# Designs tried in a protein design run: designed miniproteins, single chains. Part 97

Each design is a single chain, and the fold is of that chain. pLDDT is the mean over its residues in the fold that is shown.

## One batch from the design tools (miniprotein)

Design m3379
Fold by ESMFold2-Fast:
Structure m3379 (fold): chain A 87 residues (1-87)
Amino acid sequence: SKRMEALRKFLEKLVKVSTSLSEISKEGLKMLDEGASADEVIEFMVEKLIEKHGKDYMDRETAADALVLAARRLGIPEAAEVIRSFK
């Protein structure tokens, strides 16, 4: 789907440019290759961001917003819209 392709492009870019999100993004790509939906992969990334930063410092909304901002900054607005539609 276009949603899965947009998310894949975002994850591939994160693997190349983000030291802090590289491993999470590699796992997300593996999930897509194994048949996971875009929503399942976004949920995984949100949960891993909360785990990394601590639940007292990052909630689901903040984690999702951080991913949306990252996608926009990397020039992949189609991935930002996929993540923003996740609720």
Scores: mean pLDDT 85

Design m3380
Fold by ESMFold2-Fast:
Structure m3380 (fold): chain A 92 residues (1-92)
Amino acid sequence: MVELTEEQLEELKPPEGPLAFVVLNLRAIGYEVTADILLKSKTEDISRIHRFSEETIEHAKSLIKEGETLKEALARQERAVAEELRKIAEEL
């Protein structure tokens, strides 16, 4: 398969999913984020703050619906992650 750096491999397989991963990491370094801030911020600016891939940031931004709160978007992602984990467990 493709040879990725250790950081890239960790980024591609976050346990909480891409939106939670981006939000929690930004908050951990002292940045307060809202749905509006995340949607209005440029992908390149966020990438420079925490070394995320642009694809991960764009994916996280795509998980927020217009007019939705960050809490609502995170709850929806958590449900999607739980469903995916359930499917994986059923295949094992």
Scores: mean pLDDT 64

Design m3381
Fold by ESMFold2-Fast:
Structure m3381 (fold): chain A 61 residues (1-61)
Amino acid sequence: KREQEVNEVKKDLYKDGVAAGLTGEEIQEVILYMEELADEGASPDEIKAAGRAKIAELAQK
């Protein structure tokens, strides 16, 4: 199911955010961004790629 795939991506990105040293607020921003994309009909792969890019941006700046 798409919902299960999105939930797995959400868990993976949460772990990636924690590993990258993001704050709780920054991790929440990534999660909200993912939920926006999911609501707009983005695929799990698109959400994963966009979420990882957001984590990288926040972790480096």
Scores: mean pLDDT 77

Design m3382
Fold by ESMFold2-Fast:
Structure m3382 (fold): chain A 86 residues (1-86)
Amino acid sequence: LTEEDYREAAKRIKEAIEQLKKLAKDPSVSLEEQLEKAEKALKEAEEVLEMAKKDKSVSKEVQEELEKAVEELKKLVEELKEKAKK
């Protein structure tokens, strides 16, 4: 992966977070389905972040954007898990 690939990955992760938030307003989508999609997105995002941390060619700005996106996605997954318990 190039630095540009990691920048695009960060953008796509942010877009996925926005889509997941929109799904939360859709009554046809179950909490279980929302959680499954969010957990899958988080796993993929964490894999990209680990690759970026290992890649010395990746700028600190791009690495920070990925870390921020992964953190937002982790919070969303935790919120969905709490809602699913009820």
Scores: mean pLDDT 78

Design m3383
Fold by ESMFold2-Fast:
Structure m3383 (fold): chain A 86 residues (1-86)
Amino acid sequence: MEEILELLRRTLEAKGASEAEKERALALLPPLIEETQRALKERGLSEEELEEIRRAFEERLAAWRARGVDEVSLEFERAAFEAALA
């Protein structure tokens, strides 16, 4: 979690976010990840479904990189995705 929050903080700082905006985003992210983890666990995804979700996510990251999204933002998205699946 700490690494994900650090990536989010860096992404927001690079975009010129205020201290209030950073505090709000950092406070909202952990419960959002926890809710996503809970929803996915309650759904009972199969190994095949999890592999398909991971494949689709990698394709989205590649598309975002091709569109010029910065590497810190992409690393944040990957870390948040992996945390949600844990």
Scores: mean pLDDT 79

Design m3384
Fold by ESMFold2-Fast:
Structure m3384 (fold): chain A 55 residues (1-55)
Amino acid sequence: SNEELKKELLEYLKKKKSPLVEVIESMKNISEIADFFGMSQSELRKLLKEWKKEE
């Protein structure tokens, strides 16, 4: 779900101590987050899966 995707992204960013945590946390849905990065929700999901493979 979109809520799960946002939580997974925040967990990843928090583990990496990213300065983007506060910005992403303030956004209410995954569409706004995808727009912020200039990508589609599908692209964001693929990117997150790739990032998680590094851990």
Scores: mean pLDDT 76

Design m3385
Fold by ESMFold2-Fast:
Structure m3385 (fold): chain A 80 residues (1-80)
Amino acid sequence: MYEQLRREAEAILETAKKLKEEGKELGEEEAVEYAEKAIEYAERALEMIDRGAPAEEVLREIMEAAAYALAAAVLVVLAK
C-alpha cells in the first residue's frame, strides 16, 4: 500500500510543480496559488508515509493535493 501511495503523491507533486511554472509563465496568479497548495498537500502526504501514518490519513492528503492540482490545471488551460 505505501509504495502505491508514495507513487501517487510523487506523481501529483511532479504535476503540481509543472503547473506552478506554467501558471507563472502565463501570469495566472490563481493557478500558481492552487499549484502551491497541491505541492503542500503532496509533500505532507509523503512526510506522513515516512512517519507510518494510517493509509486513510495519507489518502485524504493525496485527495486534497489532486483536487488542487486539477483546479490549477483547469486555470492553466483556460488561460491559454
Scores: mean pLDDT 86

Design m3386
Fold by ESMFold2-Fast:
Structure m3386 (fold): chain A 86 residues (1-86)
Amino acid sequence: EVIPLSVENAKKAAEALTDATGEPVSAEQAAEAARQLAAHGGSLEFVVEDGKVVGVRSVLPHPQRGTVESEAKVVDGKWVLSGKVL
């Protein structure tokens, strides 16, 4: 399941953030993060399997590279970060 970080999905995004960070995140905090991300022309999605966050994908404007797509995923129980320029 893919859960986008958006104001409309703030409750589900807050649950995904709480799982990923181990700290309680409120739907209000998730909604504010979504508003800030959208204001900067970015997007972020959580990849969830069996209620656990196993990946995060982001697309963010970069001043020096244009648009950067990055992904963090769990491989053999460890978080691995990768990125590419679009």
Scores: mean pLDDT 69

Design m3387
Fold by ESMFold2-Fast:
Order: sequence, then structure tokens, then C-alpha cells
Structure m3387 (fold): chain A 64 residues (1-64)
Amino acid sequence: SASDQAFLARVLAQRNALVRRWAAANGLSPEELQRLLAHVEQRAPVLAQVAKDIINIGDQIDLE
């Protein structure tokens, strides 16, 4: 639904901010990571979902 899409957009925006901070601390470029995820998401949504899940889990078990 439209409300679910709006909520998801806000959650993703928050996650993007956190990913940027975390990636910068670990020497990664969040822009490069986002570009790669966007490319993979278009061609292989299953792999993109797994990558997103890994990022989410990584936030919980900070491994540097």
C-alpha cells in the first residue's frame, strides 16, 4: 500500500544514513556500495535482498 511504501522509504533513508557512517568508519564508500546494490537489485533481486539482510545483521553484530 501507499502508506507501507512511505514507511519503507523512511526506514531505507535512516538505514542509508547509518550505512554511510559505518562504511566511512571502515574505509568503505557508501556511494559505491549503494550503486552496486542498485545494479544487483535490478538484475538479481534475491542477491540484493540477501545483501540487505547481511547489512542489517551486521548493524546488530558490529564486526568493524
Scores: mean pLDDT 61

Design m3388
Fold by ESMFold2-Fast:
Structure m3388 (fold): chain A 113 residues (1-113)
Amino acid sequence: SVLERFREELEKLAERANDEEVRELMEEMVELLEKALRGEISPEEFAERLTELMEEIAEILIEKKHPDGVEIMKELSSLLAEAMHLLEVPEEVQEEFVRRSNELIERIEEALE
């Protein structure tokens, strides 16, 4: 199952982050994926909400000065981009997500050194 695969990968990232708020935000990502797979939200709304959650996770990792923050965000970004592709999110929206993800990764790299 796509949902089981993404849940397992997000759980691994949450454990690596070792932060309760990050875990809760990643659990919200799983719920959004489940809703999108059921057709309860549009692909565009799915992408917008995932981007917002990803931005919040980045802020927490910066505040905590997490040593693996860059790796976590790179793996998370890749996983979410794959989910957007599988759900046939419009190409323009996927490109904007990738651009925003790269900006967040650069910000974390600068903040964590």
Scores: mean pLDDT 86

Design m3389
Fold by ESMFold2-Fast:
Structure m3389 (fold): chain A 62 residues (1-62)
Amino acid sequence: SMMEFEKKLKDRREDYEKMIEERLKEMAEKQHMSPSEIEKFRKDMEKTLESILELMRKRALG
């Protein structure tokens, strides 16, 4: 079902965004990274998320 697939994409995005925020907090606290370095890492993680979602779409569409 397309509706079920869309829900899976939404759930995956939300879970991954939570993971990104948790990871950015850890980097700030443990690695003392600057705000600019944290922002760069956020952008890289967001690109990774889009790649994951693209792979999920390819697998669903066959």
Scores: mean pLDDT 79

Design m3390
Fold by ESMFold2-Fast:
Structure m3390 (fold): chain A 72 residues (1-72)
Amino acid sequence: MDKLLKEIDRVLEDLKKLKEKSDEDTKATIDKIIDILEKNKQKLIKEGASDMDFDILLGVAQVALGVAKTVL
């Protein structure tokens, strides 16, 4: 779990860095993605979710980062 949380946080950090370099419309989209990922991360932590659930969230976060990079 701890290692997966660190990897998720790294992806969120990369999304925040992309946001700072983006135009207003792209910033709004990245903000929505970050919000969704942060809410899901907090929900999984609160519910004591499995490593599999965190791995799925990491995969979703990585796909979101990849899409954000291709739109910019």
Scores: mean pLDDT 80

Design m3391
Fold by ESMFold2-Fast:
Structure m3391 (fold): chain A 74 residues (1-74)
Amino acid sequence: SVEEKRAEVTKEVADELRRILADVQAGKITLEQAKERLRKFFEELRKKYPEVDPEFIDMLERVALRTLEERVAA
């Protein structure tokens, strides 16, 4: 179902965000590189899940970018 696919998308976003945050906190990548990595991840995510509504994925991208900025700035 679309609901099951939305849950899968949410998990993939959470897992990728966790990896990106770890890399930034370890000094392996900059915040700017982290944002670019996240944007590319969402481009591929939209291709992988065309059945998931674009508004849902757009919302997840905004939340993920905000979380990344807030956690790195702290």
Scores: mean pLDDT 87

Design m3392
Fold by ESMFold2-Fast:
Structure m3392 (fold): chain A 57 residues (1-57)
Amino acid sequence: MMEESVKLMVSNLRRQGYSEEFIEEMEKKLSKAATEAGGDLIEFNRLAAKILQELKK
């Protein structure tokens, strides 16, 4: 489940035209967040939103 969510987010970032370096950094942070969330999809989405907001700024 979490791996699929990370893949989907990474795919969306590629479609939006972000650089591969940015995408790799995002994937690394999202994978870490997925591990920390321990299968809690709501917590994972909250962490992912924060990561996206911080890295985009």
Scores: mean pLDDT 75

Design m3393
Fold by ESMFold2-Fast:
Structure m3393 (fold): chain A 94 residues (1-94)
Amino acid sequence: SLADELLELGKLPAEERKEPLGELLKKRGVPEEVREVLLERVEELFTKAPVEDIISGLLVFLTLPEKTVEDAKTLVEVILDPSKAMEMLKLTDK
């Protein structure tokens, strides 16, 4: 399952997570420009946030029907600052 793939990524050393994450996002049909936003911030995410929060955020993001640069930026901000969880409403706006 997607959750299992993300949990396996969490078992890797921090410096080895960027490449497998990039491949997972590509396999799941995330556009290149969106992948670049997430991958540029991956070291900050894994430094500042619990791995469980990163996995939960990525699970939500990967279930969205559209993956946009704005959605990726919102995801990163929410993971880094959970008090901004209300920003997740932007991911459900029609």
Scores: mean pLDDT 72

Design m3394
Fold by ESMFold2-Fast:
Structure m3394 (fold): chain A 74 residues (1-74)
Amino acid sequence: GGSGGRAAEADTGAKVDPALDDGHGNAAAVLGGLLAQGMSLEEAKERAEELTGVPVTERVAEAGKAAADAVLAK
């Protein structure tokens, strides 16, 4: 079959709230600190969620790992 048609795809790009983004950044920082303390990613993730009340998404986990690496770097 032939494919045809047009769809108006307009992703506004940003779609991030400054206050919400700050909360996720804080959770990532806490996660990174816990990882730097020697906690496993799984344990640090649960602990960060308990301390911040923010669910640790894959984005937050990646940011937390990067933060831990930065803290551990000399």
Scores: mean pLDDT 70

Design m3395
Fold by ESMFold2-Fast:
Structure m3395 (fold): chain A 55 residues (1-55)
Amino acid sequence: SEEDLVEEIVRIIKEAMEQGRALSGREIADRVYERTGRRPTSEQILKALDKVIEE
C-alpha cells in the first residue's frame, strides 16, 4: 500500500542518518526501488521526510 511504501522510505532515511549520510531525493527513490521494486513519487518522499522531522 502507499502507507507501507512511505514507512519503507522513512526507514531508509533513518538508516542513512544513523550512518551520517544525507540522501538526495533521487538517492532515496533509487534505494526504495532496489528494496521494493517500486519508485516512490516526490509527494511520498516529502510525506516520509515530514514524519522523520516531526519525530
Scores: mean pLDDT 80

Design m3396
Fold by ESMFold2-Fast:
Structure m3396 (fold): chain A 81 residues (1-81)
Amino acid sequence: STERDVLLRYLEAMAARIFGEHLRVKPEAEDEWAAFVREFLARMAELAARGDRAAYQQLLADMVAWLRENRANFEPAEPLP
């Protein structure tokens, strides 16, 4: 879906900011990335519906930690102009 595509771009932008380079997901990591995105989207939607801002912020922090732990699943991408 378009929402999934937007979130994937957002997560790649977050990874680039954390690691200091424009990054993309390695093809061999697609299954792990897809599973993470699906779980992340479902949890975001649930927390937003509940209005639990503190848990939402914690989920974002968990995402950053996951990105750092899974740096090996990313590779350099061409910089955007």
Scores: mean pLDDT 72

Design m3397
Fold by ESMFold2-Fast:
Structure m3397 (fold): chain A 55 residues (1-55)
Amino acid sequence: GKAILEVLDENKAILTALSEVTITYLDGKKEKLKKGEKVEIDLSKVFIEGEVEVK
């Protein structure tokens, strides 16, 4: 999937999904975002499966 990443600081960012994107957290949780969904993430604790454009 495709997403935009807006970095707020070294550990915090807002991820906006442009298509279906999967986020994997350090605890093994996976979250699927649909087009238009937004989530605040800790950049040190997640892996983003998809094409990410940094804003």
Scores: mean pLDDT 80

Design m3398
Fold by ESMFold2-Fast:
Structure m3398 (fold): chain A 72 residues (1-72)
Amino acid sequence: GANRFLTGILSNTIAVAQSEGLPLAEEIKELREEMMKAWSDPSKSKEAIELGFRGLKLAAEAYYEIEKKKKE
């Protein structure tokens, strides 16, 4: 489901961002933990989804910085 998919994407992005030395890795890590906590509470499904979208935005920014670093 969405939780497993989002958690997978964020976890992979954290690993790559950490390997590139990006401070953004810590922000994505914190956001992933908050999202996972929200998913454990059925009353917080909206909050979990909003955290997921925020995580995807940060992931896109991290990959943009990695790409830019490799290609100028």
Scores: mean pLDDT 80

Design m3399
Fold by ESMFold2-Fast:
Structure m3399 (fold): chain A 118 residues (1-118)
Amino acid sequence: SVRDEMIETLKRVKEIVEKADISPEDREKILTLMDKAIEAIKNGNYDEAIKYLEEARKVVEESVKDPEIREALTLALNALSQAARAMKEGHEDLARQAVETARRYIDEAEKLIEKKKK
């Protein structure tokens, strides 16, 4: 389902955040917001999911040190927010397209982590 694909994609965002060059405090904040977004999506509470995803995007924009990884994560979180909005409005096809967009940015972020990780 699109919901399951959104949750899987958010779990991949968490894995990237755990590996990215971010202060421990900001990393914990982003991971907590991701867990809240996942729970909101599981419960069909898309308004709360959008709120947590937007808050997480802001923390990413302010805290992720590598500009390429920061951009990829920001775009992925924005696409997931669009997916949550589409699900709220009953537009599952638009939500699926937004998840596919987020997955492309996540694939890019994963490649960047592998290339730049010591």
Scores: mean pLDDT 88

Design m3400
Fold by ESMFold2-Fast:
Structure m3400 (fold): chain A 61 residues (1-61)
Amino acid sequence: SLEEEAIKAVKERVESLPADATIGQVNEVVREVAEEFGITDPAVALKIASEAMKILDEKKA
């Protein structure tokens, strides 16, 4: 699905960020992915952001 593809894309891009990546950089990646995939549903956008933050937390653990 489009949602699953967007989640995959955001995970890959966030994982490629440096270990000291900021929340601001993650938010920029989420914005880019949402624009590229045409995500206009706030619930889907929030889910993508949540998945991105999960990867950021894993990088900092």
Scores: mean pLDDT 80

Design m3401
Fold by ESMFold2-Fast:
Structure m3401 (fold): chain A 94 residues (1-94)
Amino acid sequence: MTLTFSFETLEEAKAFADAVRKVAQEVGAIVKTEIDEKTNTVTVTLEPRNASDTVEVSFAIGEDGDILSVAVSREDAEGDQKVAYAEIHAKTKP
């Protein structure tokens, strides 16, 4: 899964990338983050470590379109779930 978000500031882009990496690592997912400092754009790629695992990501979006939190869940072949959550406040570009 690949996700791309643009932010108003580089500080918010870095905070978002750090939050996603931390949450993905806590559940044992593979995560790659790339930041384009000219556009404040973050590209995130999330993958399960095992082919039998499922990884999902969700974001809470405020009324202004700001990202308020990120959650990553991993489910293994046995149906055991691990979820990690991080609160952030990052203003997205329209």
Scores: mean pLDDT 80

Design m3402
Fold by ESMFold2-Fast:
Structure m3402 (fold): chain A 59 residues (1-59)
Amino acid sequence: FKEVLNLDSINDDDNFFDLGGDMGKAKELVRLVEKKYGKTIPLSDFINNPTKKEFLSLL
C-alpha cells in the first residue's frame, strides 16, 4: 500500500481507494504481491476487500 500510494503511513482499516488509489494502482499492487510473495490474488478479490487488513488476510 505505502509504496503504490506514496504515503508515509497507512492504518489497517484505511480503504485503498479512499486514500487516492485507482484501478491502475490496484492492478500494480496485486502484481507486486504476486512477484514478492508468489501468491496470485484476483483483482476482484482485492476490490471486494480494499482495506489493508482485509487485503493482508488474502495472503
Scores: mean pLDDT 73

Design m3403
Fold by ESMFold2-Fast:
Order: sequence, then C-alpha cells, then structure tokens
Structure m3403 (fold): chain A 71 residues (1-71)
Amino acid sequence: DLAEGAYKAGRDLAMKLLAEGKSVQEVRDAVTRLAAQKAEELAKAGAPPSDVIAAMNAILKGGEDAIKQAE
C-alpha cells in the first residue's frame, strides 16, 4: 500500500530527526521536502493525481504523529 509506506517514511524521518535533536520546525521542513520529492517521483512514474495527493498527505501525517508523540 503506497499510503502505508508513505506514512511510515514520514514518521521514521521525523523520529530520526527528533532523536538527533532537530527542532519541530526543522522536522516539519524535512517532512514537507520528503512529501514534495515523493510527489515528483510518483508524477514522473505516471501515478494519478489522487494517488500523488494521498501519498503526500500520508507522509505529512506520519511526521505530525511522530512530533505529537514526542511532545
């Protein structure tokens, strides 16, 4: 499932950066960058816009859930 993998990618990146002592702002910026990179990758692969949006939202949610658990 693309959405499940995307969620885990966002969560795992956020958890890694939080463990490294990065600020919440730095973590959000990194997760947003990952979402943009994944969107470009999927679009180049010919994925429909709905799948691109779902993957971006899943990455962003994974990151926010990790931040929320750290607070």
Scores: mean pLDDT 86

Design m3404
Fold by ESMFold2-Fast:
Structure m3404 (fold): chain A 68 residues (1-68)
Amino acid sequence: SVEELAEIGYNYILENKGKLPPQELVQQALQVVRKEGVKRGYSTEEIAEAAKLLQEKVQEDPEFAGVT
């Protein structure tokens, strides 16, 4: 589902916290969402929605306030 794609991106962020700068980490997570979405046969619209959900999750994380 679209929520599963967003969760994959967010898990990438959680697993790589402290390894990359916050802005680069979010950018890489968005790329992971796009790559996995294409690989799994999701539409462009579904991938865009997953990316939006990931950005919303990041905004809710106090550690990433203002990094979106």
Scores: mean pLDDT 78

Design m3405
Fold by ESMFold2-Fast:
Structure m3405 (fold): chain A 69 residues (1-69)
Amino acid sequence: GKEAGLKGAEAGDGGGAAGAAGGDQRSMENGITASKLGYQAAKDNDAEKGKAAYELGKAARERGLRAAS
């Protein structure tokens, strides 16, 4: 629950940063969304929302890194 939410928020923050660095607006927006969702999942102790936030943040980071390459 809470740990999954915090991991999702961390992945989202990383995705937003990667998107900003690579100049990919969508990765930045998805990273921010994943961060917000992850913090909400941590507050709600919702493991499913935390996992969804983590997957979204991870995808945003991968896309941002590709844009920077």
Scores: mean pLDDT 81

Design m3406
Fold by ESMFold2-Fast:
Structure m3406 (fold): chain A 80 residues (1-80)
Amino acid sequence: SEIEELLAKVLAAKTREEAAEYGTKLFQLLAKKALENKDEEGLKIVEEGYKKFLEAVKKNASVEEMKKIIVETYKKFKEV
């Protein structure tokens, strides 16, 4: 699936730029899926995760910290 392909690219990212690119695309895809499915709880999880992700990018967080935020958001999204 497109989600699994983007997640694999996030996990393989070696730079902040790669993590930001594939992470942003994954957040956008998850938001789109939540909206299409009228999943209000899922959308809230994605919005909260994306906010944390943007703050991490702003403070020059490590690639591993950026990946952690993305992966944790996706895990929460799957549970709802």
Scores: mean pLDDT 87

Design m3407
Fold by ESMFold2-Fast:
Structure m3407 (fold): chain A 62 residues (1-62)
Amino acid sequence: MTEEERRREAEQVAKDAEAFAKEHSDNPTVVEWAKKAIEAARRGEVGEAVMYLIQAYLAYKD
């Protein structure tokens, strides 16, 4: 995986997390996990960002 591919993946995860948080802004748990996903993506920690985004999805199901 190239540095550029990793950056594009991080940008996509951040966009997905921002969109999900905006859609479910009334759910503080979803917003909290999405914020952590965005922060991890900004650090280039794609795997961590994906895990936090999954937690946001799970919080929505609760």
Scores: mean pLDDT 80

Design m3408
Fold by ESMFold2-Fast:
Structure m3408 (fold): chain A 80 residues (1-80)
Amino acid sequence: MEKLIKQLEETLRLLQGHTAYMRAQALATGDQASIEELRNQVAVLEEISRFLRDIGGDEKLAAQAQATAEQGAASIAEVL
């Protein structure tokens, strides 16, 4: 279990960076492909964050990922 939690935590940290990058691209370009990719990444972050929380992983990291997802969703609403 611990090894799985650590792998999920590492994946979540990387996904947060990628989501932030895609958010910046969507806001700068208004490109539909970038907006779609941001939506997909927001959904994935929400799912992994919830799963990590359910299995007793890093609560702070899960909260940070949730905040990143919420920020991405807000940016999609702004670009709409």
Scores: mean pLDDT 80

Design m3409
Fold by ESMFold2-Fast:
Structure m3409 (fold): chain A 95 residues (1-95)
Amino acid sequence: DLEKEREKLKEGIKNYIEVLRELLEERYKKYKNPEEYKFAMELLDEVEEELLEMAKEMVREEFSENIPEEILEKIKIVKLMAVFGLSYEEALKLV
């Protein structure tokens, strides 16, 4: 059932983004960097919107191969900020 596979993909995307949001919230509490936190959250919102729009038209197997490079770079930036506590400027230099 194509519709069930799309719903699973959407749920997977939402769960992935939520994990990154939780990591960013923990970093915000520790480092008290509100501007970096807000910027990273805005990038996550943009990534979530783009990935959910793609999931409306694609099956799971096609999804990973068709993610735009710009969205992959935004994901990488947010991961570097969330996991390693890098600033946006530091993360941008690594992508």
Scores: mean pLDDT 76

Design m3410
Fold by ESMFold2-Fast:
Structure m3410 (fold): chain A 68 residues (1-68)
Amino acid sequence: DLVESLSPVEKRVARVMHSLGRPLSDTELRVLARGLGVSVGTVRRAQKRVERLVKEDPTLPERVLLES
């Protein structure tokens, strides 16, 4: 299951993207990285992976909300 393969950072990015209906801006990625205690590069890579996975399963962000 794609949801089970997601890291906590990737799950958080997926939830935020679902809430916004769009990818996070550079400023939003910096704020999220600070809040999660990770590098900005980590959240940028997470967003890129989530975008790729959502193309395979458009329900992925909703399922992240339900399963974690």
Scores: mean pLDDT 77

Design m3411
Fold by ESMFold2-Fast:
Structure m3411 (fold): chain A 91 residues (1-91)
Amino acid sequence: NPAAEAQAQLEALKAEISARLGGPKPETVFELQELRSELLLEEDPDQEKVAPKILEASQELNDLQAIVMIAEALKNNDQEVVRKMLETLNS
């Protein structure tokens, strides 16, 4: 089930970022971008491990949220929502 996999991946990314930064998991792309900016200002040897994850996660968060929303719309037979979300992912 690609929707369940996308949701699990989204939650795993949020949990990993939270664990690495020692704070609450980010809920929005804006929070992820702010955390990335803060990490890039630090001379931390772990920065190479954390900053790429945050950068990738800010794009993946939007894509994974869109996939989950498409799957929910498909489950509810909402063809219009499916069409719009697919257009968003391809733009």
Scores: mean pLDDT 55

Design m3412
Fold by ESMFold2-Fast:
Order: sequence, then C-alpha cells, then structure tokens
Structure m3412 (fold): chain A 55 residues (1-55)
Amino acid sequence: MVKEMQEALDEGVKASKETLELYKNGAPESKILEATQRQLEAAKRYKEALEKALG
C-alpha cells in the first residue's frame, strides 16, 4: 500500500490551501513564506514516498 505517498499528498494539499488562504487574507510575507516552506517539505516527502513506491 502507498500510505506514505497518500499522507505526503494530503499534507501538500493542506499546505497549498493554507498558502492560498494567507494570500486571500493579505497575511504578512513571513507567514506566506512559512506556508511555502511547508509546501516544499510536503513535496519532498511526496517525492520520496513516490520513489519508494515505484522502486
């Protein structure tokens, strides 16, 4: 089962939604950067999980 890949994907989606909400609400750049870093971490985890799933 690709549970790790699904978890990383869900985290990526959550981080993307958080970044979008911050933009919509005019949040400070520091908060937007923090959310963007969470997106990058989630993307890295997804890539690692995908590589493990594909061999």
Scores: mean pLDDT 77

Design m3413
Fold by ESMFold2-Fast:
Structure m3413 (fold): chain A 85 residues (1-85)
Amino acid sequence: MIPKITEKPKSKEEARKLLEELVDYGLGLIDQIPNVGNRQLMRGLLGILKSQADWAIDNDDMDTLMDVLKQLVKLLEEIKRLREL
């Protein structure tokens, strides 16, 4: 299930764990997408968002982190939709 991002992480450790769980979940869903081009595109977008979230965590930018996590959740919803096609 795709978690709802309703609360800010309490620590950098909690933020990294949440990011890792979301990325791992997304990678598992991407592998189930039937279209090779869609799989490659989604894998690229997931990597970009992960890099942006890692940067925000490293720089204590919680607002950017929350925006990126919300984008990541929307991407996971799109990946899930592409998997069901």
Scores: mean pLDDT 81

Design m3414
Fold by ESMFold2-Fast:
Structure m3414 (fold): chain A 79 residues (1-79)
Amino acid sequence: MEEERRRQEEEARENKETVVRAAAADTRRALTDVGLSADQVLALADRMVEHARASGLPAVEELARAIAAAVRAVVAALE
């Protein structure tokens, strides 16, 4: 039935959200413990991409962008 599928999808989504919230709380604590704010971490990610772009190496720029995207996703989960 449709209700069975909706319930299964809802449970999977709730479990994912719970894990993400727990990871966000741990990350927020770690950032606080090292004295970095979310804004400072975002600024660091942007600076990393800028420096990688200045290197002229496409592989380094691509890696920096992937890491920056992951950092932005984590910071978004902290809000």
Scores: mean pLDDT 71

Design m3415
Fold by ESMFold2-Fast:
Structure m3415 (fold): chain A 98 residues (1-98)
Amino acid sequence: LSKEELKQLAEIYYAAALSRLKKGDEEGAVDFAMQAANLALISGDTDLVKKVIELGKEMDKKGFKEGAKKIFQYVADLSTLFGNDDAKKAAKEALKEI
């Protein structure tokens, strides 16, 4: 997959995560959000990674605290692995607020 295809696929998974969250499906929202973050980090789409973090914050506000924590931990760990300091900082800050 090209970087452009990975970015497009990440956006599709992000949209799926939002849809699952609206339906109250915490597990489905987490799974799709983690996949979106992974593809976004591989493709260098830091803006999309930050959108995934904002989705996690929305999950926390809706009472899905464990799902939000899983997303923030996953993003922090992967951002560290990929050397994306901006995404890592955003994820770690979100973890402190949960």
Scores: mean pLDDT 90

